# Designs tried in a protein design run: designed miniproteins, single chains, continued (2). Part 4

Each design is a single chain, and the fold is of that chain. pLDDT is the mean over its residues in the fold that is shown.

## One batch from the design tools (miniprotein)

Design m4105
Fold by ESMFold2-Fast:
Structure m4105 (fold): chain A 94 residues (1-94)
Amino acid sequence: SAEEEAALAAEVDAELTAEAERLAEELRARVEAGEISEEEGKAEGLRATLARARELLARLARENPAFAARLAEGLRAAVAALRARHPEVDVPDV
């Protein structure tokens, strides 16, 4: 149902937001400490976020395959657009 899809989308969004905020804080601290560059931090953050999105999509595919398929299509489109705009960034496949 639309209500169930909205609830799943909200849960995934909350999980991704919390993970992204934690990762951003960690990467910012490493950049400020001089351990990695700003560009390296951005690339690592992107790779980690995409890996987490793939893990969540795999879980959702077991729970709601139709919803997972639509999210995967959206993610692939977003990754393709990102590669076109930033060819210098090594964006992993979905």
Scores: mean pLDDT 73

Design m4106
Fold by ESMFold2-Fast:
Structure m4106 (fold): chain A 79 residues (1-79)
Amino acid sequence: MKEKLEKLREMAEKIAEKLGDEKGRELVEKAFDIIESSPFSDTEKLLLAQEVIEALRAGLEALEKKLEELERKKKELEE
């Protein structure tokens, strides 16, 4: 599971590099840090990682919305 999540992170980072958007790269890094540090199940972490990649491909606004969603989900798990 950890290896699959690491590969998804690498894919997201490569997509952000190709788009040439430094802010997109920062948002990807932050999103994956939330996914990795939060008490989500292995399956949920993989699904969330795929959603981040889809949002990145859709554009910066979609990625920002996905990051906000991840922050909310993290808070709900910590409460």
Scores: mean pLDDT 79

Design m4107
Fold by ESMFold2-Fast:
Structure m4107 (fold): chain A 59 residues (1-59)
Amino acid sequence: SEFERLLAEGERLVEELRRAGRLEDAAGIQKGIDTAKKERSVTILRAAVAEARRVLAEL
């Protein structure tokens, strides 16, 4: 499903942020992912993934 695909992508991006030392950004995005899981919201999950990509692109 789109939700499962985005969840896997988000988890991968959070790990990349942690490896890059962006611990506060990783924590913030993880909270977004956790909220999306609780609410089963593709919209919130898509926003969290987009933010993770934005932060990583600026490294």
Scores: mean pLDDT 87

Design m4108
Fold by ESMFold2-Fast:
Structure m4108 (fold): chain A 94 residues (1-94)
Amino acid sequence: SVEELINELKEETLAMIQAADAGDVDKLREEADRFVEIAGELLRKLPTLSPEQRLEAEIALAFAVMTLVSLKHHPNPEIRAIAEEALARLDALR
């Protein structure tokens, strides 16, 4: 369901933040891969959603994208690379 996808996207966004804060590059890569998959599914569903569902989905996606943009400025170059790769993969889905 859309509600489940939005909740999963929020959980993966938090997991990425926690992995980055811990300096756990392997965990961040794993969470970023799941994040892109969930975001891709949500993006594909956007045209079929009600205006209210679409707004909730777009807010969740915007927060997740802002999180990745923030991680592009992380002091760890491996974390920056993961964030840049995830953003590029999302852009390719538009």
Scores: mean pLDDT 86

Design m4109
Fold by ESMFold2-Fast:
Parts: structure tokens; sequence; C-alpha cells
Structure m4109 (fold): chain A 90 residues (1-90)
């Protein structure tokens, strides 16, 4: 989605916890229905130069329709690391 792609690029250039959290929310909304259908854990990696974002989506509770999105940013050049976890209930 254009909004996810744009925010992802912005976050790779200027990583903040707020941007990571917004990415987690957008991804949770997009992928919650797909995860329920497939029953699989999904992982995504985006990379730009020395900057890498890893996004992991997993189901916490099928009965309560809860999923967890963990977004980790790492910059190999600076050693900067940020991690945000978002819990979404569909």
Amino acid sequence: MDDIDELLDETLEDPTEEKLRKLGELIAKEFAPKLKESGLVMAFVAQKGSSKITITVKMLDEKKKKIEVTIRFIDKATGKELEVTVVYEA
C-alpha cells in the first residue's frame, strides 16, 4: 500500500519509535485478515543502505483475534537499534 511504502521509506531515513509504531498499526490492519486465513507467521524485511527494518506478524490469541506486530530497526553503520511491538485486536 502507498501509505505503508511511504512511511517505510521515511522510517529507513529517519527512524523514530512513533514512525515504527505507525508502521506496526498499518501492517496489523492490512495483514490481520490474511494471517487468520493462512494461519502462518509472516515476516518482512526492508533495507536501504546500512538501514534495515524487520517486521514480524504473529497471532497471539485466535479466540480474541489478537495479533502482534514487532518492528525492529537496525543501522549497521551507526549501531542504532529500535524495537516497537504493537498488539492489534481485529
Scores: mean pLDDT 74

Design m4110
Fold by ESMFold2-Fast:
Structure m4110 (fold): chain A 83 residues (1-83)
Amino acid sequence: SSADHKKLKLRIISLAARVELLRIQYFVLNANPDDILSRLQDLLTEAETLRAEALRLNAPQWVIDDIDTLIETIKDIIREMNS
């Protein structure tokens, strides 16, 4: 339903904001890398779970695309931290 799709979008926005806060904590505030990596891995798992839920709910392709973009963003940050 439209209401379910709006809830999915809010969850995507919330996850994206949490990813950005972790990025700032690591790259700007020099937070502990092991703590940040652990939290990013938790957010990656949460994003992958959200993707599975969106597919089960027959979400529009743009919702799946937004989640896939978020997953790739998290993976990119983890790769940058390990470089």
Scores: mean pLDDT 88

Design m4111
Fold by ESMFold2-Fast:
Structure m4111 (fold): chain A 110 residues (1-110)
Amino acid sequence: DDIDQINKIGQQRIDYVKKTNPDKKVIFATMINHIIHMFKTGKMSFKDAVDRIQSFTIVSTNDDLKVQRDQSRKQGISPKTLYASRSMFYQMMGNWSLSTKSLREYSRLE
């Protein structure tokens, strides 16, 4: 069941972020639960939901843009998906400067 799989993946990533970056765990869990909800309501495909969960995990566990880019490439995540995740994550963190910069980079990829 794809619903059981996405719930398991989401919980594993939440547990990982809780262990590695506990300061980000609440925001991360909120974002992952939102992605799972979008999948369950048919507004997002399974592949898109998994890619976004992976992208948010990368952004939440690495502050360096070069490291985020390298990890995204290794996991097959597009640059556009990475910058979208960066924009949303930094907005949730209250870092409007990094959010705006990431949104600008996302727009340049279109």
Scores: mean pLDDT 81

Design m4112
Fold by ESMFold2-Fast:
Structure m4112 (fold): chain A 66 residues (1-66)
Amino acid sequence: VKEVAENFKRAALEVGVPQEVADRAKSAGEAGPDANIAFTNAAKAMLDAGVPIDVVSEAARRAAEA
């Protein structure tokens, strides 16, 4: 769970998402009970912050590959 959230934050920063939004995605992911929920929570937090779906999808792909 922690690694999924951290990988999402790292990937988000790599694709140009602001630090504040990346930190929020990590916090949402860390609150999840398992890796799948952590992944979906992090992605949803970025979408809720107004990050375009294409950018979120690229961050998610990079996080999953890490």
Scores: mean pLDDT 76

Design m4113
Fold by ESMFold2-Fast:
Structure m4113 (fold): chain A 102 residues (1-102)
Amino acid sequence: SEREEYAERLEAYVEEHRDELDFDPVVENAVRAFLLTGDERYILDHREALLAVRNPALLLADIVYHLLRLGEISLEELRARLRRLKELLPELAAAVDTVLAL
């Protein structure tokens, strides 16, 4: 399925950058909560910490991969949340576009 093929591409991207997987759990939990709920406060309350992330594309790819594997969100809704994140934090646009293009 498109969902399974996308999850496989996300997994490959995360494995390629495995040595860079060291993120603040508070930031990871905030991004995960936003992607699941659409509550923009999770992003806005953590804006400075999110903008300080060294590899935001990797952070997003890792969280998105796990959400798709757990079946907690549809691919369509997840893509819509990623597009909304780009609107909320334009500084993350390149990272969001990388994950959406996988």
Scores: mean pLDDT 87

Design m4114
Fold by ESMFold2-Fast:
Structure m4114 (fold): chain A 97 residues (1-97)
Amino acid sequence: ERVEIQVSVLAPASDREAVEKAERQMREIAEWMARDFGAEVAPIRRSTALLSSGEEIVGFTVRISTPADRAEEVLEALKAKMAEYGIDNIRVLPVVP
């Protein structure tokens, strides 16, 4: 009866300022979700990936758990704020029994 939503913010690994900004934006998203939607927010995860182009990307990811009946509201809010918060990806995660 809960939905888990994953939000990601990406930055070029070579740009320290962009990486620091991405981390700040992810913290703001996490605080906003907990404050305004009462969502359960997992600790922010940092990962690094090498693209086929040879560019290295840093990703900040957070998992947001919300009751199923509130999932639509949370998704709409996140989508509406994608540009403002620099959100690169929003995914609804499959429920693993």
Scores: mean pLDDT 81

Design m4115
Fold by ESMFold2-Fast:
Structure m4115 (fold): chain A 90 residues (1-90)
Amino acid sequence: SAEAARLAEIRAAIAAVEAAVRAAIEREGLDAEAIREEAERLAELPGEEVVAKLKPKADEVLENKDEKEGTRLRVIAALTGVLQARRALA
């Protein structure tokens, strides 16, 4: 069915983001466990609260041009989104 095909497409997109997150963690030597714990905590919050917690850190990265911290925050945000999407599809 069209719905089954669309759900398969969404699941494949989520898996691709998960793979990209794992690759970025390994490439940058980031703390995978700390990132997972932070993303899991954020995934339990409503969207406005996630934004409230990440925006000050993102603004600081933009001001200080800290590329590694910027990558870490992007990875946390992406993993948070993956976890929320997987829960919605459960």
Scores: mean pLDDT 83

Design m4116
Fold by ESMFold2-Fast:
Structure m4116 (fold): chain A 58 residues (1-58)
Amino acid sequence: GNALRLRVAEHDSPELYALAAAGREPSDAELEAIGRRYGISPEHARRGYEAIRALLAA
């Protein structure tokens, strides 16, 4: 895995990183809440989660 990218994700998107590291799929309500906190759409938050999961799988 790319440790530097994972560290950046943990600092910039700690909730998405925590869900991905735990192997938990976020609900639509969780993505909406995270999106509101970061000023992004729920769809953008989902893509962030998927990107972190891909880094963890590499």
Scores: mean pLDDT 78

Design m4117
Fold by ESMFold2-Fast:
Structure m4117 (fold): chain A 59 residues (1-59)
Amino acid sequence: APSPNAVRMYNQIQDMIANNSDRFDIQVQIGVLQMYQAVTQDHSLDAAIDAAVDQVRQM
């Protein structure tokens, strides 16, 4: 299961997307979450992150 920190980071990314934040800033936050998952060895948010990456590419 994803850690509370990973869920918080994911929710922040979704809020940034919903608010049309700068795409580069969103990509940086996605990168931070991906690094956090790699370090913690918890990949339960991978599918959600992939969906967010696809959404940002279309911005």
Scores: mean pLDDT 84

Design m4118
Fold by ESMFold2-Fast:
Structure m4118 (fold): chain A 120 residues (1-120)
Amino acid sequence: MVEKIEEKLEETVESFRKGAELLKKLHPELSEEVDKLVKKFEELAKKIKEAVKNKDWEEALKLLKEMIELMREFNELAGEVLDELTEDQKKELAKIWGEFIEKLNEAYELILQALEEEKE
């Protein structure tokens, strides 16, 4: 279980980095703000991995909620330039974002399963 959750968290971090790099490529003026969000996201992912390794599933879920709030900040930043993007660029960003959400949800479900298994 722990190893599967760590794998899904790594995939989630990678998907977020892809979205961040695309946004920076399309709007270089946002690079500083995007880099700050990436750093916060990576720090949260590290804390979640530590909680998962310690089987602190409640803390892991709390940190995932913080990660979801960070996703909102990223969406707000991307939203500022959304109208300047072509339809193809919007589709590419949406695809990467969808992959990110899917991987994050998979990690969330695995943590919930681990919590249920500890309820003996």
Scores: mean pLDDT 80

Design m4119
Fold by ESMFold2-Fast:
Structure m4119 (fold): chain A 75 residues (1-75)
Amino acid sequence: MNYTMIGNARILRPGESIRFSSGIEVRVISGIIAVAETSDGVLIGALDQPAIAEARRDGRSRRYRLQPRESRLIR
């Protein structure tokens, strides 16, 4: 049985957003996303269902489509 442990993560629902001290902002478009700040950037991860997140940094915006249990590091 393979599972991802998300420690010190915050859970965001559709329409919620969070801004980190690094200036990276993450907004949930659909699904449920866990977010955590790391030394290398912001980690975003989908739980057991697909999710879509938007990340903003320095006036640039990128959309991330996450499959179940997929995670991405935003630098």
Scores: mean pLDDT 76

Design m4120
Fold by ESMFold2-Fast:
Structure m4120 (fold): chain A 79 residues (1-79)
Amino acid sequence: MEEEIRRLQEEYRRLVAEAEANPRPIRLPAETLNELARLSGEPLVFTEDEVLDVPSRELLERLVELQLRGLELKKKLAE
């Protein structure tokens, strides 16, 4: 369990470093951002006219996947 979380944190940090080293913004519609927030268990925080520039869509999707998995593992540890 702890090693699994550590692995996810290391992967997340690596992806963040890659994003900061090579910023290539991709516009995401609020619809997609709200879907990502919902998957993370967060309330919808984006209006329909908001967009987010991120390094790349693939990188963002991987970051969201790692965050979601991390959140699930933390919930299991808390239970």
Scores: mean pLDDT 59

Design m4121
Fold by ESMFold2-Fast:
Structure m4121 (fold): chain A 65 residues (1-65)
Amino acid sequence: MIEEIEELGRKLKEKFPELSLEAAIALAAMVLNGYSAEEIADFLERLAGISRSVAKAAVRYLRSL
């Protein structure tokens, strides 16, 4: 389970280099725990200054895998 989240986080960082590895891992964990794209975007914007559009695009990408 932890290795799966880390692998998804690395894939997200490759596709969205604007994300830190920590932000990508957090995003993957939030998606797997059923958080909405809006909730994830709000969290990452507040905590890491990631644009809402980038966060939402990353959520859509991960959900398409």
Scores: mean pLDDT 80

Design m4122
Fold by ESMFold2-Fast:
Structure m4122 (fold): chain A 57 residues (1-57)
Amino acid sequence: GLRELAERLGVSVGSARGALAAYRSGNPTLTRAALHELSRASGLSEAEVERLLREAL
C-alpha cells in the first residue's frame, strides 16, 4: 500500500503518491524523474525503487 511504500522509502505519503502517479502515467520523463528523486531521498538504487513502486501498484 501507499503508506508502506512511503515508510520503506523514508519519504512523505504525498511524495510516494506523486511517484506512483508518475509511474502509472507511463510517461518515461516523469517516471525517470520520480525514480531519481526517490533514489536520492531513500539511498536505494533506481532499480530497487522501481521494484518497490511495482509492488505498491
Scores: mean pLDDT 83

Design m4123
Fold by ESMFold2-Fast:
Parts: sequence; structure tokens; C-alpha cells
Structure m4123 (fold): chain A 94 residues (1-94)
Amino acid sequence: SMEEALAEALEEVDRAVERIKKAKTLEEVREIMEELNRRLLEIARRHRLSLADVVELMIAVAKRLNEELKDAPEEVKKLVREQLQELFDALTAE
């Protein structure tokens, strides 16, 4: 199920990227990232990912977001990094 989880996660990332590119405010970007993080948490839980699987998923998600948002404003990149850290903490904490 890791292969299926990774495919689902990257599809969600691609949808979030398209929304971020159309966003007019940092508040909209935050809302999009919070929605993405909720969807990624549900994917990880549904597929019963191990800690190792979670790390691989997070690396793939971060890489895709960094590649697709390479030319985004620095404020957007910073917010995306902060949101990914919150997701990693949620996936690995508790």
C-alpha cells in the first residue's frame, strides 16, 4: 500500500500546487496547505504507513512541492516549509 499511498499523496500535492498558483493571499495558501496536510494524514492512516513509510512519503511530498513552487515568492516557500514541518510533527508525534 506504500506505492498506492505515494501515488495518492502526489496527486493531492499536484492539486494543491495548482490552487497555490491561483491563490491571491498568504491566507489562501495557508488554507490550501492545511487542507493538503489533512488529506495526507488521512492517506497515511488509511494505508497504515510505518514510520519509515511516513519518512519516504514526506521526502517525496517535500521534493514535489519544492520543484513545483521553485519560482514562487519567498513568503509562500517559507509558509509551505512551516506547514510541512507541522505535518511531519503530526505524523510522527503521539
Scores: mean pLDDT 87

Design m4124
Fold by ESMFold2-Fast:
Structure m4124 (fold): chain A 116 residues (1-116)
Amino acid sequence: MTIAEEIQTLGNLGITLEDIKKAGGVAAIDNTALLQQLKAQLEALANSDNPSFKELGKQLLEGKLDESLFTDPVVREFLNTYIEGVDIEVPGVASAKKPLFTKEELLTLAKKASTL
């Protein structure tokens, strides 16, 4: 399986910018169905045949994320799908790209999902 095929299969966390806006921010996400979907995706990662995804899934289910995982090219490819944000325009200033999640926000959501 290629990295692209694994990302397509395991890489959908089920969370969109619209979901974040409706919740009032990442930390305010209390939608049980959304958290159950996230938990299922984290469990799928932890059961991956790819050792990098397996370790990522296990750590997120434990409510932790080792900084060394962000240097793994496979983990970085996966996370770029979810932490790279849309361009936000500020009047009179050039558009800035913001990640969809910070590391702390992702850990907060993973911890909420794992305790369901």
Scores: mean pLDDT 59

Design m4125
Fold by ESMFold2-Fast:
Structure m4125 (fold): chain A 87 residues (1-87)
Amino acid sequence: SIERLEEKIKELEKFKKDLESMLANQATPEEVLNLLKKYKAPEVDIRRVREAAKAGPEAFQAALREILSRIDDEIELYKAHLERLKQ
């Protein structure tokens, strides 16, 4: 469904903006973990962020940037699929 893909893209764009805001505002690991759970992020990503936070701020920020990169890739894939369905 076109409508379902558009909804999924909007949810991912909102997740991306919320996570970007957390990076910009130096959010705590607890705040980020709560956001990941809200958006139903995979348990592997939740565990990775938790472990990175224990390793230090640099590792924590790197883990968040990796998640942002994957969200971006997912958005591009859904947008490409949506454009194909509109043709």
Scores: mean pLDDT 86

Design m4126
Fold by ESMFold2-Fast:
Structure m4126 (fold): chain A 74 residues (1-74)
Amino acid sequence: PLGVVPSSLSPEVKRRVVELLRTRLRMDEVVEVEAPPSTVRRIEEAVRNGDEETLLELLRELNRRYSDSQAPAR
């Protein structure tokens, strides 16, 4: 399955998100997408707080939205 990660995340947060997509959500391939600033902020905050449960829910929602897309248009 194809995972999606917001392109505007900080490099450290992006690395953590990709790790979770591969290990917890079993996404073999990951692509960068543009996400709303509110979604980016929520992911950054969840990673900063070590809130893996919230982070996984945010990633599931984002991936559900973009599951059929290689690279969403702007």
Scores: mean pLDDT 75

Design m4127
Fold by ESMFold2-Fast:
Structure m4127 (fold): chain A 106 residues (1-106)
Amino acid sequence: SEIEELLKKAEEASKEYEALLQEVLDKDPGAGARAQLAIAESLAEAEELAKKLSRSEALRQGGRLGQERLEEIAKQVPEVRDLLLKAGEAFRTYMDNLGRALELLS
């Protein structure tokens, strides 16, 4: 099933960004806390966007915003930069695959 494959990809991406953020927390607790807050804010903004957009579009926009926020943090913290960039990519992949699965369920 295409939906099952998308949900599996979303689950794998979710586990990846959470593991990468944990590595950031372990190496730089301040950067890790900022990154976790940025993800939480991006998820909250996706909920607000869902009032104006479809749920799938809101999730895709939330994923992009989360990646952009992690990229901005990465510019300030060179030692964990690559972990933050990978976490942002994984978070966006999670949100995009989840959004696509929800679009197919509609």
Scores: mean pLDDT 90

Design m4128
Fold by ESMFold2-Fast:
Structure m4128 (fold): chain A 85 residues (1-85)
Amino acid sequence: SKEEFLKLVAETQKLVDAGDKAEEAGDYKTALEHYKKALKKVKELKKKIPDMTFLTPEQKEKLEGILDGLEKYLEGKIKELEKKL
C-alpha cells in the first residue's frame, strides 16, 4: 500500500542518516549496522515497485533509479567500513 511504502521510505531515510552520523563520529560498528539495515530496506522497496499501483510506469522507473543510486551508496559504505573493522 501507499502507507506501507511511505513508512518504509521514512525508516530507510532515518537509517541512512543515523549511519552517516555514526560514521562522522567514528563509530564504524554502529554505522555499519545502520547501513546494512538501510540496504535491506532498499532491496525490499525495489522488490515492491511492480506492485505499487499508486505510481505510473514513468514514476516507477524514476524511483528504481533513485533506489539503485542509494543501493550503490550503501554497498560502498558497507564495503569501506568492513575493511576498517
Scores: mean pLDDT 87

Design m4129
Fold by ESMFold2-Fast:
Structure m4129 (fold): chain A 74 residues (1-74)
Amino acid sequence: SSFDEELRRIVAENKEFIKQAKEGKLTLEQVQEKVDEMQRRVMEAIARGADPELVEALGTQLTEMQRIRDEMKA
């Protein structure tokens, strides 16, 4: 579906963002904004019955970004 295609693009963009976050290239504000965006995307993907593999990928990425955010706040 076109929605699954959009989610595949988002997963790819998220991989790049997570890499930059792990390299210390992002501010806490940028990381928090991305966590908030990812939370909305995961909820929408579940609600709309997206491909389970894409839902799992987005959920894993969200967990990774939340960890990075929490480490930056500590």
Scores: mean pLDDT 89

Design m4130
Fold by ESMFold2-Fast:
Structure m4130 (fold): chain A 62 residues (1-62)
Amino acid sequence: SWMDTVDRTVARRRNMSPRQQDSMINQFRTWRSRSDDDTQRRIDGYIDSMQQQRDQQQRIQS
């Protein structure tokens, strides 16, 4: 499912550089631009969650 892809992506981010994590967020932003309004809202929520997780991880690693 799409949620399985999200979960897998989040798990992989723990081993990714900040640049690679930003690239993944950009991929979701691209998917958003190709999606209907309802899907865009869901994607926005995931982008926000992923960005918050990345920011938290960066604070711990800094």
Scores: mean pLDDT 70

Design m4131
Fold by ESMFold2-Fast:
Structure m4131 (fold): chain A 91 residues (1-91)
Amino acid sequence: SVTIVVNSELEKEAVELEKKVQEIGHELIEEIANSEELSEEIQKFIEEAEKIEKETLELIKANPEMSKEEQLELKIEVAKKVIEKWEELKA
């Protein structure tokens, strides 16, 4: 089935990107633990990441007809945005 194949590939990409987002989370926890106070840039990153997550969850809740493929694509897009913002911050 085409749907099963597409879901498998998207799930694999989503898992790999989720792992990268978790690595960013670990780096962020380390930054918080080792800092007397968070930099304004780190605080803005946290706020932007939380906003993206909340908006994504609300979008999924508002669209219960969204397919599994569409949900995975949205999660992949969101993960890529978070990763890009973190990479730019650390460049």
Scores: mean pLDDT 76

Design m4132
Fold by ESMFold2-Fast:
Structure m4132 (fold): chain A 87 residues (1-87)
Amino acid sequence: MELSEEEKKRILERLRLQQEFHERLSPELAAALAELDESLPDREWDERELEALAEGLRRAIRLIDEGASDEEVLAVIREGIERALAL
């Protein structure tokens, strides 16, 4: 399966976003996110679902930069996941 140039650009953009998010994580938030990931169904995400997840990450990064609690950050990530699952 070969990726198109457009798909490669979207993947790189999402990887950059993910890297920026990880640079902001406390060890406690990282552990909570790992637990949340383990609770998710083993499934493949489509492009629309991945974009919903990316928007959740953008909101989470903004909240961290504004000094929000780990609980608020997790709530925004969970909302992004719920939105993706509802697509």
Scores: mean pLDDT 75

Design m4133
Fold by ESMFold2-Fast:
Structure m4133 (fold): chain A 71 residues (1-71)
Amino acid sequence: SLVEEAVRLAREAIELRKEAEKETDPIRYTGLMLRAIGLAVQAYLLVEEAKKRGEDVSEAEELLREAGIKL
């Protein structure tokens, strides 16, 4: 399911953001944040497609908000 994959990617993005918040090295911080943003954007695109198909995206949207995406 598109929504199941979106949930998985959004959770991974959240974990990368949490790891970035602990990082004091600007290069490592930037790398973690770029990876987190990429996964969150991929999850967002999957959520939008799942929404068009009439799937329940409530969990995925909540996780995307936690990942820093404004919906």
Scores: mean pLDDT 86

Design m4134
Fold by ESMFold2-Fast:
Structure m4134 (fold): chain A 78 residues (1-78)
Amino acid sequence: SSELLRKQIEKLEELVKEAKKLLDSDPKLAYQLASLTYTQAKEIAEEAKAQGDDELAEKAQKVADEAKKVKEEAQKKL
């Protein structure tokens, strides 16, 4: 359901924030968390789009884009 997907994306937003905090102290863990979050957020975006929830799909894609940015920043520190 869209409600469950919305709850999942909220948790992924929190994981992006945690990955950002880890960029300087543990870039390897930041990379792993950001990579996982990116993959899951993209899957939620596709599922939301399939259900016709364009607003949730856009929100999930935004989380995926933020996770990708954190992943790229972490990779530069490795």
Scores: mean pLDDT 87

Design m4135
Fold by ESMFold2-Fast:
Structure m4135 (fold): chain A 85 residues (1-85)
Amino acid sequence: MEEEKRKKAKEAIETLKELVKNYSPEDIDRLKEAILTIMENFDYLSDEEIEEVEKILKTFSKSKDPEIQVIADSALKGIKLKKES
């Protein structure tokens, strides 16, 4: 169960890495799904993996698309809250 959750989290991080290199508006649902998967499985991520996710989300927060900015900013705030808990 735990290994399965960690695998899903790692796959979601790889999806974010792909999307940050070449993003299309049609990828918005895929972006949202990857972020939700990471947030749901946050406790199974290393500090290094969390830092990687934060860097990617900071890139998305600078997007010219307001919806992408809101999604990324919300996720970054969620990560900060989880790190302080």
Scores: mean pLDDT 81

Design m4136
Fold by ESMFold2-Fast:
Structure m4136 (fold): chain A 98 residues (1-98)
Amino acid sequence: ETALDIRARATVRIAELIHKHQLKAGLSDKKSLYENVKALIDASKDMPEEDRKELLISIALLLASYFMTADELHQLEKELRTMSIEELEKYVLELAKR
């Protein structure tokens, strides 16, 4: 499995969760990556904890896939799954700042 494969799976999972929960984040090409990610996180606050955690992990893997190998991404996913929601939000926002 390549980093591109992980990126594709993360992208699909994010899209599925947005559709399932009808998230209205106001995503726009005129906003920065950080602004769009923050808007999506804010829109996700009413989601069930399990689905919200999956969304945050998927966003983290998508963003990290641009500079990490597949092996590094697998290790990252294991670490992300041990984090609290608050830790995941902070981590994802820091990744979006580049």
Scores: mean pLDDT 85

Design m4137
Fold by ESMFold2-Fast:
Structure m4137 (fold): chain A 87 residues (1-87)
Amino acid sequence: VTREDLSDIEEITVVSPTRLRVKVRKGVHVSNINALVNFIKSLGGTGTVSGFRGYRDTEFFVDLSGVTAEEVAKALEEMGFKVTYDY
């Protein structure tokens, strides 16, 4: 997975040790979800997508197993993504 595969991601927020909130630039699409889940898998973990924010979906949650939210966030920050912490 490259930075270009994740280019629609605007911001990643660590909301707990096992949960990320992901904001996308246009709207939630299966390609954004698949790119991020595959990235998490490349780090040795798994991600389960939960919750859309309604009819104007621009963010989603990812619940993590096998990796911490901070590990995923640090890897994405190294790729130049905006990472924030809300805990």
Scores: mean pLDDT 76

Design m4138
Fold by ESMFold2-Fast:
Structure m4138 (fold): chain A 89 residues (1-89)
Amino acid sequence: RAEELLRRLEERVEELEALDEAERERRREEVRARLRAVAEREEVEEEEIIELAIEVAALSLYDVRQNPELADPEEVRERIRREIRELVE
């Protein structure tokens, strides 16, 4: 399970790297809208939470790679990988 989620994370990051800035901003807006919708619901499926967490993590990794003065991209990647493993164990 964890390895499959980590693969999805890397795929999401690769997608973001292939997009232009306007497309990335559209992706951010889409993720923000999903997060707001989930926050207003009384019942949320675990799978939906995991998918949103991966989307947020991918955007965070992309941002840190573009601005490494905010954080070390490798440290952020390892933290996210650890959190994914803990979430599904």
Scores: mean pLDDT 73

